# Ledger of designs, part 80: designed miniproteins, single chains, continued (4)

Each design is a single chain, and the fold is of that chain. pLDDT is the mean over its residues in the fold that is shown.

## One batch from the design tools (miniprotein)

Design m14779
Fold by ESMFold2-Fast:
Structure m14779 (fold): chain A 115 residues (1-115)
Amino acid sequence: SSLVEEIINESLKIAEADEKAVPASDERLKEALSYIREKAENSDLSAEERLLFLGLAILVLRRYVERFGKLPSKETLDKILEYIENKIKEKKIKLSKEEWEELKKEVEDFLESLK
């Protein structure tokens, strides 16, 4: 959806401004994924909104790694996660079945690439 792409693109702008970004590695990526999951579980988001938060956060991370070979610092990752959470709450985003399947596929393809 255009709204999903808008959120991803704005999140990437936050990531691209990070002067403390570090080279991507499997260990650092697993740490970042664990942190994203912890943030989702500690949020006041609904179950559906948590899945959307996880999918968007992972997809932003995927695109940043693919484009730059880097991972955002924890400080910048926190800014990205706060932005995504606020947009989900503000826009009350609802995805179609097809949009959920596309997001899930992109996330699963990225996670599979780490094996």
Scores: mean pLDDT 82

Design m14780
Fold by ESMFold2-Fast:
Structure m14780 (fold): chain A 68 residues (1-68)
Amino acid sequence: SPEEELQRRLQELTLEVAEEGRRRVEEINASTSDPDVRAEQVGRLVDEMSREYGRRYQEIRQEIQRQS
């Protein structure tokens, strides 16, 4: 069903974004020991990834809706 396909793709997106976020936070932590610089870079990363997640979520919903 379209609902099952949507759920599957959203689970895949969530896991992908979580893994990418974990990796990028690890890179930030490895690149600086300054807590202020780290906090600023992590904040920018969170904003960037939230925007990307929203964009991809909308694309998935539109694709599933077209198949219905």
Scores: mean pLDDT 85

Design m14781
Fold by ESMFold2-Fast:
Structure m14781 (fold): chain A 106 residues (1-106)
Amino acid sequence: MFTGSLFTEEEIREAAERAGVSLETARRIARALEEAEPSMTLAELAKRVGVSLSTLQRFLLAALEVHAERHGVEIDVAAIRALLADPSATLSQVLLPLINALFGKE
């Protein structure tokens, strides 16, 4: 279970446009992330939201890029993409590296 918002409404909107997903789909993904169990996989989250795994991966990458750009944080897009490419990866495994990339490790 993740508590708190990783992204603002404006970041969600911009990420939706970059990822080519509807704002309604983007909001459903963001809400599902807040309600998700740490042991839930990316594939399970995609099923819960009712989107394809590729749609989930595309939105999460776009949201991370938008947030990083707005906060002046450099991210390794290739490394993030590789993490998102594993459908069996748990949310705790995926979200912790993503959070560290956005907010810093130290």
Scores: mean pLDDT 72

Design m14782
Fold by ESMFold2-Fast:
Order: structure tokens, then sequence, then C-alpha cells
Structure m14782 (fold): chain A 67 residues (1-67)
């Protein structure tokens, strides 16, 4: 479920596993039917990519968000 994916993303981020946090936030965003929730989840994924040092993924998500 979306709630489980978000919980897994938050737990991964808490543990410093930003790669897993990114993956879970992206999956949660893909399951969301609410455009504002989807945008916020992609924004969280972008922040996780930055913390993981994956600038390519961060830039691609920034473009997707119109940033």
Amino acid sequence: SLEELRKQADEAEKNGDYKKAYDFYVKAAELSEDPEEQRELYRRAMQAAVKAGDLKKAIELGRKLGE
C-alpha cells in the first residue's frame, strides 16, 4: 500500500539509507492518485537522491517537478 511504502521510505531515511528512501518515495508517488501528494512524494525522493549523492536522479526529478 501507499502507506506501507511511505513508512518504509521514512524508516530508510531514518537509517541513512537514502537509496532505499528514494526508491520507496518514487513507488509511493507512482501509487498516489492525488497530484499534490504525488508531487510531495517526488520532492521527498529528490531530497533523498541529493543526500545519497545521486545528482543525476535529483536533477531528473527536479525537471519532472518543474524546478
Scores: mean pLDDT 84

Design m14783
Fold by ESMFold2-Fast:
Structure m14783 (fold): chain A 90 residues (1-90)
Amino acid sequence: MNEEIREILEEKLGVEISLEDVEQLSESARRALFLARDLPTEVAMLAVAMAEIREKKEGRLLSDEEIEEIVREAEELVPKLKALAEAYRA
């Protein structure tokens, strides 16, 4: 499992990732990355960040339903964030 998460991060970020780097991610963040593995890099990374922040705020492991909701929210937010970023580059 952690080796699969390592490979996904390495492919998406284009940098070398160690198993220790993967272990620094919360369990909810690792689950979010695995669920979003076939999605665009920006969606997967936003889902990871959202899951990590949410787990820290809640002080508990997120449910599968909560992680699925986070991935859906990331898919909806990324196009809006890209549009904002494009506007700021003009």
Scores: mean pLDDT 81

Design m14784
Fold by ESMFold2-Fast:
Structure m14784 (fold): chain A 100 residues (1-100)
Amino acid sequence: SAALQEAIAQLRAILERIRGVRSLAELQAVRDEIAALLSTASGEVAILLQQVLTVVEAAIARLEAIAATRPPSPEEIQQVVDEIAAVVEQAIAELEQRQA
């Protein structure tokens, strides 16, 4: 469906944004983008976006806890980026199966 193709394209754009994240502030901006998409989503797309949002929010909380005592390292940021990217890639794959 056109709605599924649009959702896949939006998730791919989010994946590219996530892979480019270098700071906590950039990750928070991506969270806000996902939350905005979720506000207009329904059904399976809403479930997958909520799963991605949950992982992003958990990663932000982890980085914020680190930031309370010291700046997060580039390695710590890259680790959460890789974890989120894997979840987004899985969400894209699940939606692509619905297109097939």
Scores: mean pLDDT 86

Design m14785
Fold by ESMFold2-Fast:
Structure m14785 (fold): chain A 80 residues (1-80)
Amino acid sequence: MKTPEELEAELDRIEAEYQEILADPSLTRVEKAQRLVELMERATKLLIEALKNPQTPDELVKRLVELQRRLAEAYRAVLA
């Protein structure tokens, strides 16, 4: 089970990779969509791990839910 510190570190890593995807002009529409799907899967697994740990702060859970929302919106935008 991940500690709150490990959960926050992985959340920060997903956030950083998300920003790299947005900032990379060399990525095709398909490559952006594929990378966003991978981050969405990682964020979902991380949220499940956060919910398994009763010591996880509510603030971390809220940040993970917001990250999932932002990733889903970015994915939808790429498909438009």
Scores: mean pLDDT 84

Design m14786
Fold by ESMFold2-Fast:
Structure m14786 (fold): chain A 76 residues (1-76)
Amino acid sequence: MKVFVRFDDGEVIELELEEDTPVGVLIGLARIRAATLGKGAEVFFKGKKLDPEKTLKDYGIKDGSVLELKLLPAAP
């Protein structure tokens, strides 16, 4: 399925994933695609922070869903 990840600057990337994919895997792929080097990231869907150990299906994420990715501050 196609999932869109929106960054805080308004940029959107497309990922092709299975619905049983762990949220942590989606975060990892989004970071690679967006070249967010050295930073942690959190993903939100409908304003709720997602647990990296749960699957996209657990949150009702489907084909065409848009998630928000928030980059965590870099180490000092």
Scores: mean pLDDT 75

Design m14787
Fold by ESMFold2-Fast:
Structure m14787 (fold): chain A 75 residues (1-75)
Amino acid sequence: MSKEKAIEYLEKAAESARAGDFDTALENMAKALAYTPEEKRPLVLKAVREAIDALSAGDYDRAVEVFEKLKEEIK
């Protein structure tokens, strides 16, 4: 499975975060991680931690920023 699927799920995670949907954002983030190329996994794991921290704090704007930045970095 390719980086294209990871980017697709990161976009869905960002959309869910913009809607304030914590559970759906978390689900799509987990799917993005599953489709991430092995070489990019350390980068994604760091971003996942930052996104979880933001979502848990109710900072959905920061979570969106993390997902958008990660999409660009894994291209």
Scores: mean pLDDT 80

Design m14788
Fold by ESMFold2-Fast:
Structure m14788 (fold): chain A 87 residues (1-87)
Amino acid sequence: SAEAEEFGLKVMEENLEKAKKAKETEERVEHYLLALAAPLMFIKDEKKREEILKKLREELLNDPRLSEEEKKLVLDAVEAFAKHYGR
C-alpha cells in the first residue's frame, strides 16, 4: 500500500540521518544496514526501489568516516538480506 511505502521511506530517512550523526562506527554501520533494508521490505516497485538503493549506496560509499572494509560489510549484508527477502 501507499502507506507501507511512506512508512518505509520514513524508516529509511530516519536511519540514514542516524547513520550520518552516529559517533561510533558500530552504530553507523547498524543504521546504514537498517536504512538499506527498509526499501527492500516496503517498496514493491522494483525500479523505484533500485533507484532509492542506488542513492543510499552512494551515501554509504561517500561516508569518509567508514573504512572500505566496513562499507563492504554493509553492502554484503544487504545483498544477503535482499536474496533472502526476494523469495
Scores: mean pLDDT 86

Design m14789
Fold by ESMFold2-Fast:
Structure m14789 (fold): chain A 93 residues (1-93)
Amino acid sequence: SEKLLEEAKKYAEEAIKDPSSINEKMKKVSEIANKLISVDKDKAMQAVGYLNKVLKKAKEYYKEKEDEIRELSRPSAENILKVGEEVDRMLES
């Protein structure tokens, strides 16, 4: 129905605007697309278009987030080593 397609578009736009909501909004768009398949094939295809836009944004967001987490975990180990070196230096002085 028209209203389901409007909801799918709204959720897709919200996911693109706020990447932290991607998982929840992607699920909502997917559910709407599945409902539309049995009601209106043309509108279902449009909803799949919105889902694909959200999936593209999700891939970009999770790639960046994974890289950020990897970088944050490396400084943690280096900081532990640096603190050890500082403590040793203070004990020698």
Scores: mean pLDDT 67

Design m14790
Fold by ESMFold2-Fast:
Structure m14790 (fold): chain A 78 residues (1-78)
Amino acid sequence: AVEVTIEIERSVSADGQELVTVTATASGADVAADAALRAALGPIVQELVAQGYQLVALETRVTDTTLTLTLTFARPAA
């Protein structure tokens, strides 16, 4: 089975943006790894969008053994 690790970091920028960085890493770089990342990220993206966050950056990194997606979400501070 493909293992997926998800890390969520929350911060507030100096200009008043609330930021959420979601880093998802799959063991593997194949179709199964991609499918596992999509399955794991789907509910997290839906929850963040429901909370008023917008996706502002998406980065993909591939190594011999891992596929990593880094998603950055932002919303105005309350």
Scores: mean pLDDT 81

Design m14791
Fold by ESMFold2-Fast:
Structure m14791 (fold): chain A 79 residues (1-79)
Amino acid sequence: SMEELEREIRELIEILRTSKDDEEVLRALQKLIELMRRDPRAREILRKLGAMEPIRRAGQSENPEVARAAKEALALLLA
């Protein structure tokens, strides 16, 4: 449902905002990428929930895997 998708996206965005664990952040970014690739509604929900800022912030990570995943997520969000 739309409500379940929105809840899942909110939880993933919260991980990006609060987690200091690179592995947890990476998994959250990978899940957001997966959702955006499979469901066109996901991009609209991410934009409405303000996902652009925490994804952009993750793109500044010193962890190259996190930075790469964040840049991929941002590219999908802006498409």
Scores: mean pLDDT 89

Design m14792
Fold by ESMFold2-Fast:
Structure m14792 (fold): chain A 112 residues (1-112)
Amino acid sequence: MEAKKQKEIAEKLEEILLKALSYSARAILEGIENNNIEEGVKKALEKAVELGLITEEEAEELLKEFKELKEKLEEKTLKEIEEKIKERAKVMIYTAQALREIGDEIDEELKK
């Protein structure tokens, strides 16, 4: 009923999802497709810790904040954000795959 508060919660949750997406687009996509976005965020944050991008403490704080924001957000708004993030995840996975294939072709030609 407070549209302004819901918008602020949605923006904060989307920011956490975009960070998690940047750490592992695959984990986020799998989380959304399995109707378990929280597990997707957790796996993406674990990947960020493994890569040395964030600390375990920062990962725990981000996951806790995500859970709190998700609980306060209307389910319809959450699903709209998830659909938008899912589309972005697919584009990122496709782009990364295409860039890897192009890089491999260039390396192969240079070594021939």
Scores: mean pLDDT 81

Design m14793
Fold by ESMFold2-Fast:
Order: sequence, then structure tokens, then C-alpha cells
Structure m14793 (fold): chain A 91 residues (1-91)
Amino acid sequence: EEEKEKEIKQLEELKERVKEAETREELIEVTNEIIDLILRSKSLPVEVKIGYVLRLIGIIIDLEKLGMDLEKAKEEVIRLIEEIIEEIKKS
């Protein structure tokens, strides 16, 4: 199951980068990479991709426009990554 294992590994690496993000800009950059990975995924159904991408875009908007707390945003992105990993494992 080469493709699923690669996608999970990439998501785990991005999760660590989210934890290391010290600024809103860094978190937005990592979140955009997560969105790109989801859109390119061969393991996720299109409906599931759209759902997670919209949630991640919402976090970016909250960080940029609504002054969302950085630690809160990091927690939400990490939770979404964990959910996405579980979706890939189920597929």
C-alpha cells in the first residue's frame, strides 16, 4: 500500500511542522502545504477532500482576518491532520 503509506508519512511530517510553527505566517504556509497534499491525494474521495480543504481554508481566514489565537489554530490543524490520516487508513 505504497501511496497510502507515503501520504500518511507526509501528513505526519506536516503535523510536526505545525507544532513547530512560531508565527501565523509559518502556520499559514504549512496549512497551504496540507491543502495541496489533500488535493493531490490518490487515497481520499473528492467529497472528503473538499470537506477538509474548506475547514483548513477557514482556519487560514480566521488567522489572517479574525485574529484567531495561534495555539488554538495549531490545535485545530493538528486535529484535522489526525482525522485525515484516519480517513486514509480506512480507504
Scores: mean pLDDT 85

Design m14794
Fold by ESMFold2-Fast:
Structure m14794 (fold): chain A 61 residues (1-61)
Amino acid sequence: SMTEEINRLMDQGAQALAQGNVKEATRYARKLGELLGKPKDANPLEVLSETLVQRQIASGA
C-alpha cells in the first residue's frame, strides 16, 4: 500500500541520515515528497524531517 511505501521511505531516509549518507537520504526524501504530493521545489530533507516528527507525535499520542 502507499502507507507501507511511505513508512519504508521514511525509515530508509532516516537510516541513511544516521549513516551520514546525505545523498541516499535525499533520494529517499524526494520519493517521499512525491508520494505525499509535495511541490517539486520543496526541500527534500525538510519534508523527511517534518514527516518523521509527525509520525513521532502520532506514536507518542
Scores: mean pLDDT 82

Design m14795
Fold by ESMFold2-Fast:
Structure m14795 (fold): chain A 62 residues (1-62)
Amino acid sequence: SAREERILAILEALRAHPEGLSVRELSERTGLSQATVRRELRELEARGAVVRDAAGRYRLAP
């Protein structure tokens, strides 16, 4: 589905950048809007798949 493709694109970008990425950087790398990226990241964070640091950067959960 289109949603699965969006989630995979976000996860692939995060895997390639273990230092973490902001919502803006994820938007630029995936071609998704910042609103879409924020929505998907909230769900991934709630499921424990990603973590957010104090600066607002996201990484894959350890």
Scores: mean pLDDT 87

Design m14796
Fold by ESMFold2-Fast:
Structure m14796 (fold): chain A 67 residues (1-67)
Amino acid sequence: MVEIKFDTSDGDVGGNAAEAVRKAIESGNNVSEVIGEALELIYENRTEEQTKEAEEAMKKEVEKLYK
């Protein structure tokens, strides 16, 4: 199981999530597992709207790694 840690308490939860996801993927973790764990962490601590914004930021960062 992948463990993702980042700050979900400030206004830039999407940026924090994207950075944590990038680092975890660069460390050899599975992309789907990393994104899933990050979304779970955000969902537990934030609203659905904030979770959607963070998901978009994470997808953008993942796309940069595979272009």
Scores: mean pLDDT 71

Design m14797
Fold by ESMFold2-Fast:
Structure m14797 (fold): chain A 83 residues (1-83)
Amino acid sequence: NEEVRELVREARERLRRAEAEGASPETIAALRYVVDVLEDVARGRLSLEDAITLLELLLEETTDPEAREFLREVIERLRRIAE
């Protein structure tokens, strides 16, 4: 799915910037988890529904405002792809 591959690209770019800017270990771990989940969806190893569930659980544990906003954006876009 092209939209999932675009999300992977955007998530990798967000992770790269966070690492370059010295974001907290918690923020970097959360963004890395998003990349891993999206890559598994792109490779057919994880369903869209399972990915949404995992990212919603991550969002509940995430406190960084930028990471939370990105997680909400990713979840919403995955929901639109699943429809």
Scores: mean pLDDT 86

Design m14798
Fold by ESMFold2-Fast:
Structure m14798 (fold): chain A 100 residues (1-100)
Amino acid sequence: SSNRDQITQQVQRVVVSGGDTIRHAQTTMSSDQYSQFVQYMDQSMRNLFRNVNNYVSQGRYDDAINLINQFISSLNSMRTQSPDQAISSAQQVVIQINSQ
């Protein structure tokens, strides 16, 4: 459906932006920082897709799209931050998504 196609396109944007953010972290972070960052990123992405699936199952497509857009904005911000700030941002995103 059109709504499903929009969600698929937005999920693809998360995959691309997430991949870019992980690659940036890999080149800018120490091994220990990178390990922590990847753990928070994995947890936040799992929480994101769970909440997106819940919204989609309820026909709440706008809520799903808004959540994805907020996540992409956070990923873009992380790439402009210091390693410690990016890790803190990733941890905050885990908490924020769990609260929705």
Scores: mean pLDDT 87

Design m14799
Fold by ESMFold2-Fast:
Structure m14799 (fold): chain A 60 residues (1-60)
Amino acid sequence: MRREKLLEEAEKLAKEAGLPGVPKYRSTPDGQTRPLSEEELERVIEGLKTHIAGEKARAA
């Protein structure tokens, strides 16, 4: 499924960024959790790519 591929990409990028993992779930006000949507995972991936690019700029 597309969502599984997005999770794999997000975990790969999180590891490259030196993070222990990627958030897979959102907390709800009633204390429950729900899985991230495909759009939310795509935003996480985009954010991680931006962060990695920023770290490369700092390392130069």
Scores: mean pLDDT 72

Design m14800
Fold by ESMFold2-Fast:
Structure m14800 (fold): chain A 76 residues (1-76)
Amino acid sequence: SPLELEIVQTALRIVGLIEELRLAGRKNNDDDLLATADAIGRQMAQAIALPDPEERLARLRAILDEAEALVRRVQA
């Protein structure tokens, strides 16, 4: 379904951003950034476990927005 596809695509985008944050954290020896990347990963796992697909997508979108904002801050 279009909803299931969007859930998968959103989750995959979040995974990519987590990897970008982890690379930046390792490069800069930033333990707080590494901890933040791990926290986003845990939030994503919790969102994927939600039984309602609409709630799941809404939560994943919120996580995506947060991860994108953090990557932008790290790149500034």
Scores: mean pLDDT 90

Design m14801
Fold by ESMFold2-Fast:
Structure m14801 (fold): chain A 101 residues (1-101)
Amino acid sequence: MLSEEQRRILLRFARAAQEAIDDPSLTVEEKRARLQATIDEIVKELEKAGYSKEQIEKVREKLQEFADRLVEAIETKSPDEARAELARLVQELARFLKEIE
């Protein structure tokens, strides 16, 4: 089971990603910028929670990978396919978070 902290990370990323998919007025660059801002906020929360620099960097790299995959899906696929990709990324992120502690 995910810790409360890990669950907050997962939900925060998933929410930002869903908002990026659902807002057709945003450019791809603006969607990428919003996801980057969310990653920076998550990293700040991990620093405050006392995670090691190594753990924080691992999470940053994984979230960046997922943000890039999501933006590609938004740009190249239908909204329904982008939502399906988000569902897969959320499951992968949940598995990753279980392994870093």
Scores: mean pLDDT 82

Design m14802
Fold by ESMFold2-Fast:
Structure m14802 (fold): chain A 70 residues (1-70)
Amino acid sequence: AKVKVEAQNGKVITVDVKETVSEVLKKVEKELGIKSAYVTYKDVELDPEKTLADYDLKEGDVLKVFEVPE
């Protein structure tokens, strides 16, 4: 299944639930330009070592990505 990742700047990328959160963060850096970021689902920060599938995400679900403050 595929889910969307929405950045604060309104850009959206699509990722597969088989990917780890750390792999999603690498795509966020490459595609969205956010180097120090964390991913949330329903306001809960996701563990970089877990896969998206560990969170029982459904197709079309939207993850939020935020930049870590300085």
Scores: mean pLDDT 78

Design m14803
Fold by ESMFold2-Fast:
Structure m14803 (fold): chain A 82 residues (1-82)
Amino acid sequence: DEVLSVKVSDLVGLFTKALEKAGVEGDVEELGKKAVEEAIKRAVEAGVAEYDEEKDELRFPKSKADQVGEILEETLEEALKE
């Protein structure tokens, strides 16, 4: 099983863009960062991902990519509700 990694900065960019598309104004980058931090916490607690503090990356087995994606999407949806 291959280990995949994604930069937290790339995740923040994706979340920020999603919030902008939803019409959220103000500090959308800060809101995006908080949502990504919560998503990372949930993925690590669920045992499907690990956080690499030195590289600021989320790492997970390829077999767990779908579960990680679901956690990210659920957390973003919650952020859109305020």
Scores: mean pLDDT 82

Design m14804
Fold by ESMFold2-Fast:
Structure m14804 (fold): chain A 94 residues (1-94)
Amino acid sequence: MAREEALKVLEEAEKRAKDIVNQAKKLASVGNDDIKKQALDVVNDLLKSLLDAAEKLYNSKTDEEMKKAAKELEDAVKQGEKQVKELQKQLEAQ
């Protein structure tokens, strides 16, 4: 139950993370060196947060631990989406 719900959150987070990485790659391909650096930082921060949360999820023994890991996955993805959106605005302002 909680594990199945947490695995669905992980699957959704992986899909959203791929979209974020693809958007960051696109911004890095057309942006200046500052945008490229920020895009790389977004990808590195996102991947680290997702790996940490996924490890917690797979090692979780209680429903509470699974819910916490799932929330960390959602928070990591939301932060990445926000950062990519801010980078897109920076590119458009140039």
Scores: mean pLDDT 80

Design m14805
Fold by ESMFold2-Fast:
Structure m14805 (fold): chain A 75 residues (1-75)
Amino acid sequence: SIEELVKELEEALNDPRVGVSTVQDIIDKLREANAPEELIQELEEQMKRRVAAIKERLSRELGLSREEIDRLIAG
């Protein structure tokens, strides 16, 4: 259901090991389930916010600056 996919997305966004591609896959499943476009937009905004939190957690865990984490992610 759409509600279960939203919960799965929130759990993924709270896991520092989860990459952006995994979050995007869940959003794509919501599109396939015919979720409202407004809901998808709100979830994409939440994704951006929580990706920033994941980067902060990685910085703390690895002892690297945010700039160093951004360089590692960018490749």
Scores: mean pLDDT 72

Design m14806
Fold by ESMFold2-Fast:
Structure m14806 (fold): chain A 88 residues (1-88)
Amino acid sequence: MEIDLEGARETALLVLETSKNGVYLPGGSLGRWRDVVRLAREAGDAETLEALSRLFEASAKATPSSRPDLKKRYEDLSEEARKWAEEA
């Protein structure tokens, strides 16, 4: 399936609005969201990168303390998306 950057941005914003105190992305979805970050960077889509950065930050905050590995992965993706948004 083609990755639709506009649809991915809308999904990220919707998830943030429905759970502002914490959004949780299942580990199985992380690879797809990483691909969205890469495609948004290649397209110079700062708006999508900003939405993804916010989503990953919220997901890191919602990650259980028993999963420091997963929390770090979300924090790393959030910072990566933010840096690329600033370069776009």
Scores: mean pLDDT 71

Design m14807
Fold by ESMFold2-Fast:
Structure m14807 (fold): chain A 59 residues (1-59)
Amino acid sequence: MYGIELGFVVDEIRRLNDGKLISELSDEELREAVREIGKRSGLSDRVTEEYLEDLLSRR
């Protein structure tokens, strides 16, 4: 549903975590990474939390 933007967020999470896959991150590490990307990309808190929920549910 979030299309190409979700894929870009996934790639940026990988960069921020020294190449670790999302499946290798704890829920806390993933939450911190997604919120940091949201701040840097100018995403609203609502949209940032939606990405986090989607990533947690898919992995």
Scores: mean pLDDT 70

Design m14808
Fold by ESMFold2-Fast:
Structure m14808 (fold): chain A 86 residues (1-86)
Amino acid sequence: MKVKMTLEIGADATANITMKVDGEVTITNEKTGEVITLKGKGATATLNLKKGDVLVIEGEEEAVGNVQIELYKAGAKIIGSKIEFL
């Protein structure tokens, strides 16, 4: 089943996003229009994020559900999250 996970960024941060299982996810920053595709277990991307950015992670539920997101900055936080089944 395909799912969409939406994350609202509450502070400027660097994010490392890593796939923990085989599969494919597409990461879109809706504020900037940046799109990144990650394929396969261990695939990783680093994103520079600003307060108010909205990240959309889309793919099969097992791939999206096993994405690791690490935020690097004092006070870095996600202020809203939503998962939708497509």
Scores: mean pLDDT 79

Design m14809
Fold by ESMFold2-Fast:
Order: sequence, then structure tokens, then C-alpha cells
Structure m14809 (fold): chain A 99 residues (1-99)
Amino acid sequence: MEKEKEEIEKKIKEAMKLFEEKLKEIAKELGISESEVAKLMLERSEGKEQPQEFKQKLNELVNELLKFLDSIDDESHAVEVNRKLTEEVPELLKKIIEE
């Protein structure tokens, strides 16, 4: 249904906004640039070693995203939102690094 697609798209946008806000918060708390946080997140996805302080902040961000996904009443919608986040977050991180 188009209504289901619109609801999923809205949730994806909300999750992406939450991710961006938390990324900016991490940058401010660690005293580094948003592009450096984005670089560290991409390097972690590639299995590279990360600073301990960054690992703690990243775990907090991941927990907030998981809580958001848990707040979605329809499990199939939560799965689709998570799938889209897996695709869109790396592209956002690359864009932040290029700026």
C-alpha cells in the first residue's frame, strides 16, 4: 500500500535525522570535526581499530537507533527502516567527509 511506503519513508527520515544529530553531538563531545567522526565510523565498519572514547559514543548512538527501531510497532517496517539505514548512512558519511 502507498500508505505503508509513506510511513516507512517517514520513519527512515526520522532515523536519519536522529543519526545526524547524534553524529554532531559526538563531534562536539570529542572535540573533533563531523568529518573526522564520519571517517571513524566508516573505518569501524571496515574493522579498523577505533579510539575507546569514540567506541563508547558510537555504542550510545547505536543504542538510540535500536530504541527508535524498537518503537516501530510493525516489525516488517522496522526491518525495512534498518535496511535503508544500512544503505543511506555510509553515503551520508562519505558526503560529510567530502565537505
Scores: mean pLDDT 79

Design m14810
Fold by ESMFold2-Fast:
Structure m14810 (fold): chain A 83 residues (1-83)
Amino acid sequence: GEISVLLQQLDLALQNKDFTTAAQILNTLSKHPDAGKHVAQIQPLLLQAIELLKQNAGSESTKELEKAVLALLSRLKQLELLD
């Protein structure tokens, strides 16, 4: 499905430190109606993105990734899937 392809591309983007692509995919996931159904697959990649942000603080590209991470965290929290 669309989500599984997005998750595969997100994993690849995070491995390659492609902050722009990772941010775009996370923003797509935060707006996706089925995001809540895939929280178990999303959560470990979201934690990888947070780790990457900690390691690469101060870049303009990391600001968009940070915004995307916060948007997805907010959505998953609103769906009561994260505390």
Scores: mean pLDDT 82

Design m14811
Fold by ESMFold2-Fast:
Structure m14811 (fold): chain A 85 residues (1-85)
Amino acid sequence: SEIEAILKLFEELLEIASKELDPETVEAIRKSFEIVKAMFEKDKEKGLHIARDMAEAVKNLAEQLGKEDVKRAAEKVIEAIDKAE
Protein backbone atom coordinates (compact mmCIF):
# COMPACT_ATOMS: atom_id res chain seq x y z
CA SER A 1 0.00 0.00 0.00
CA GLU A 2 1.01 3.66 -0.33
CA ILE A 3 1.21 3.98 3.48
CA GLU A 4 3.51 0.93 3.72
CA ALA A 5 5.80 2.54 1.10
CA ILE A 6 5.87 5.83 3.07
CA LEU A 7 6.65 3.99 6.35
CA LYS A 8 9.53 2.09 4.68
CA LEU A 9 10.98 5.37 3.40
CA PHE A 10 10.74 6.84 6.93
CA GLU A 11 12.61 3.78 8.27
CA GLU A 12 15.31 4.37 5.61
CA LEU A 13 15.44 8.06 6.62
CA LEU A 14 15.96 7.05 10.29
CA GLU A 15 18.76 4.64 9.33
CA ILE A 16 20.60 7.33 7.32
CA ALA A 17 19.96 9.97 10.02
CA SER A 18 21.42 7.63 12.69
CA LYS A 19 24.75 7.67 10.76
CA GLU A 20 24.85 11.40 9.91
CA LEU A 21 23.07 13.35 12.69
CA ASP A 22 23.59 13.73 16.44
CA PRO A 23 21.81 11.25 18.78
CA GLU A 24 19.36 13.84 20.19
CA THR A 25 18.20 14.82 16.68
CA VAL A 26 17.85 11.13 15.69
CA GLU A 27 15.70 10.51 18.80
CA ALA A 28 13.46 13.48 17.87
CA ILE A 29 12.99 12.04 14.34
CA ARG A 30 12.25 8.58 15.80
CA LYS A 31 9.58 10.06 18.13
CA SER A 32 8.05 11.93 15.18
CA PHE A 33 7.93 8.65 13.21
CA GLU A 34 6.04 6.97 16.09
CA ILE A 35 3.48 9.82 16.04
CA VAL A 36 3.11 9.39 12.25
CA LYS A 37 2.55 5.60 12.60
CA ALA A 38 -0.07 6.12 15.34
CA MET A 39 -1.91 8.74 13.26
CA PHE A 40 -2.01 6.52 10.14
CA GLU A 41 -3.93 3.95 12.23
CA LYS A 42 -6.51 6.58 13.33
CA ASP A 43 -6.75 9.03 10.39
CA LYS A 44 -4.83 8.39 7.17
CA GLU A 45 -5.30 11.94 5.79
CA LYS A 46 -4.03 13.57 9.01
CA GLY A 47 -1.23 10.99 9.08
CA LEU A 48 -0.13 12.10 5.59
CA HIS A 49 -0.15 15.79 6.63
CA ILE A 50 1.89 15.12 9.81
CA ALA A 51 4.29 12.86 7.88
CA ARG A 52 4.87 15.56 5.25
CA ASP A 53 5.47 18.28 7.88
CA MET A 54 7.96 16.05 9.74
CA ALA A 55 9.78 15.10 6.52
CA GLU A 56 10.03 18.78 5.49
CA ALA A 57 11.42 19.68 8.94
CA VAL A 58 14.08 16.93 8.61
CA LYS A 59 14.88 18.04 5.03
CA ASN A 60 15.35 21.67 6.15
CA LEU A 61 17.58 20.63 9.07
CA ALA A 62 19.67 18.37 6.79
CA GLU A 63 20.06 21.22 4.27
CA GLN A 64 21.26 23.59 7.05
CA LEU A 65 23.80 20.95 8.19
CA GLY A 66 24.95 20.04 4.65
CA LYS A 67 23.82 16.40 5.07
CA GLU A 68 22.84 15.57 1.48
CA ASP A 69 22.02 11.85 2.09
CA VAL A 70 19.56 12.76 4.89
CA LYS A 71 18.06 15.52 2.72
CA ARG A 72 17.54 13.10 -0.20
CA ALA A 73 15.96 10.49 2.10
CA ALA A 74 13.52 13.13 3.44
CA GLU A 75 12.71 14.25 -0.13
CA LYS A 76 11.82 10.64 -1.05
CA VAL A 77 9.33 10.56 1.85
CA ILE A 78 7.76 13.85 0.65
CA GLU A 79 7.54 12.53 -2.95
CA ALA A 80 5.81 9.32 -1.80
CA ILE A 81 3.30 11.35 0.25
CA ASP A 82 2.56 13.67 -2.71
CA LYS A 83 1.89 10.60 -4.91
CA ALA A 84 -0.54 9.23 -2.27
CA GLU A 85 -2.73 12.34 -2.71
Scores: mean pLDDT 85

Design m14812
Fold by ESMFold2-Fast:
Structure m14812 (fold): chain A 78 residues (1-78)
Amino acid sequence: AEAEVARARAEIAALLARAAAAPSPEEALALLLEAQRLADEAAARLADQPEAVAALNAGVTEAARAHREALEALVEAL
């Protein structure tokens, strides 16, 4: 369980870092969706550790919100 949390955390953190460095909002969103998929997969396996899963999801949700706002602003500018 701890090894699964550590692995999920590392994989999600790597995707979030790649999303932040992505050259386009579309690419950033794709990486954020992949990070959310991994968080959901971890939640399914770690149902007895809701606090650990909540911490992973909080980071993904915040990053995804910021990138969705950026993408919406881009669409509005077109």
Scores: mean pLDDT 73

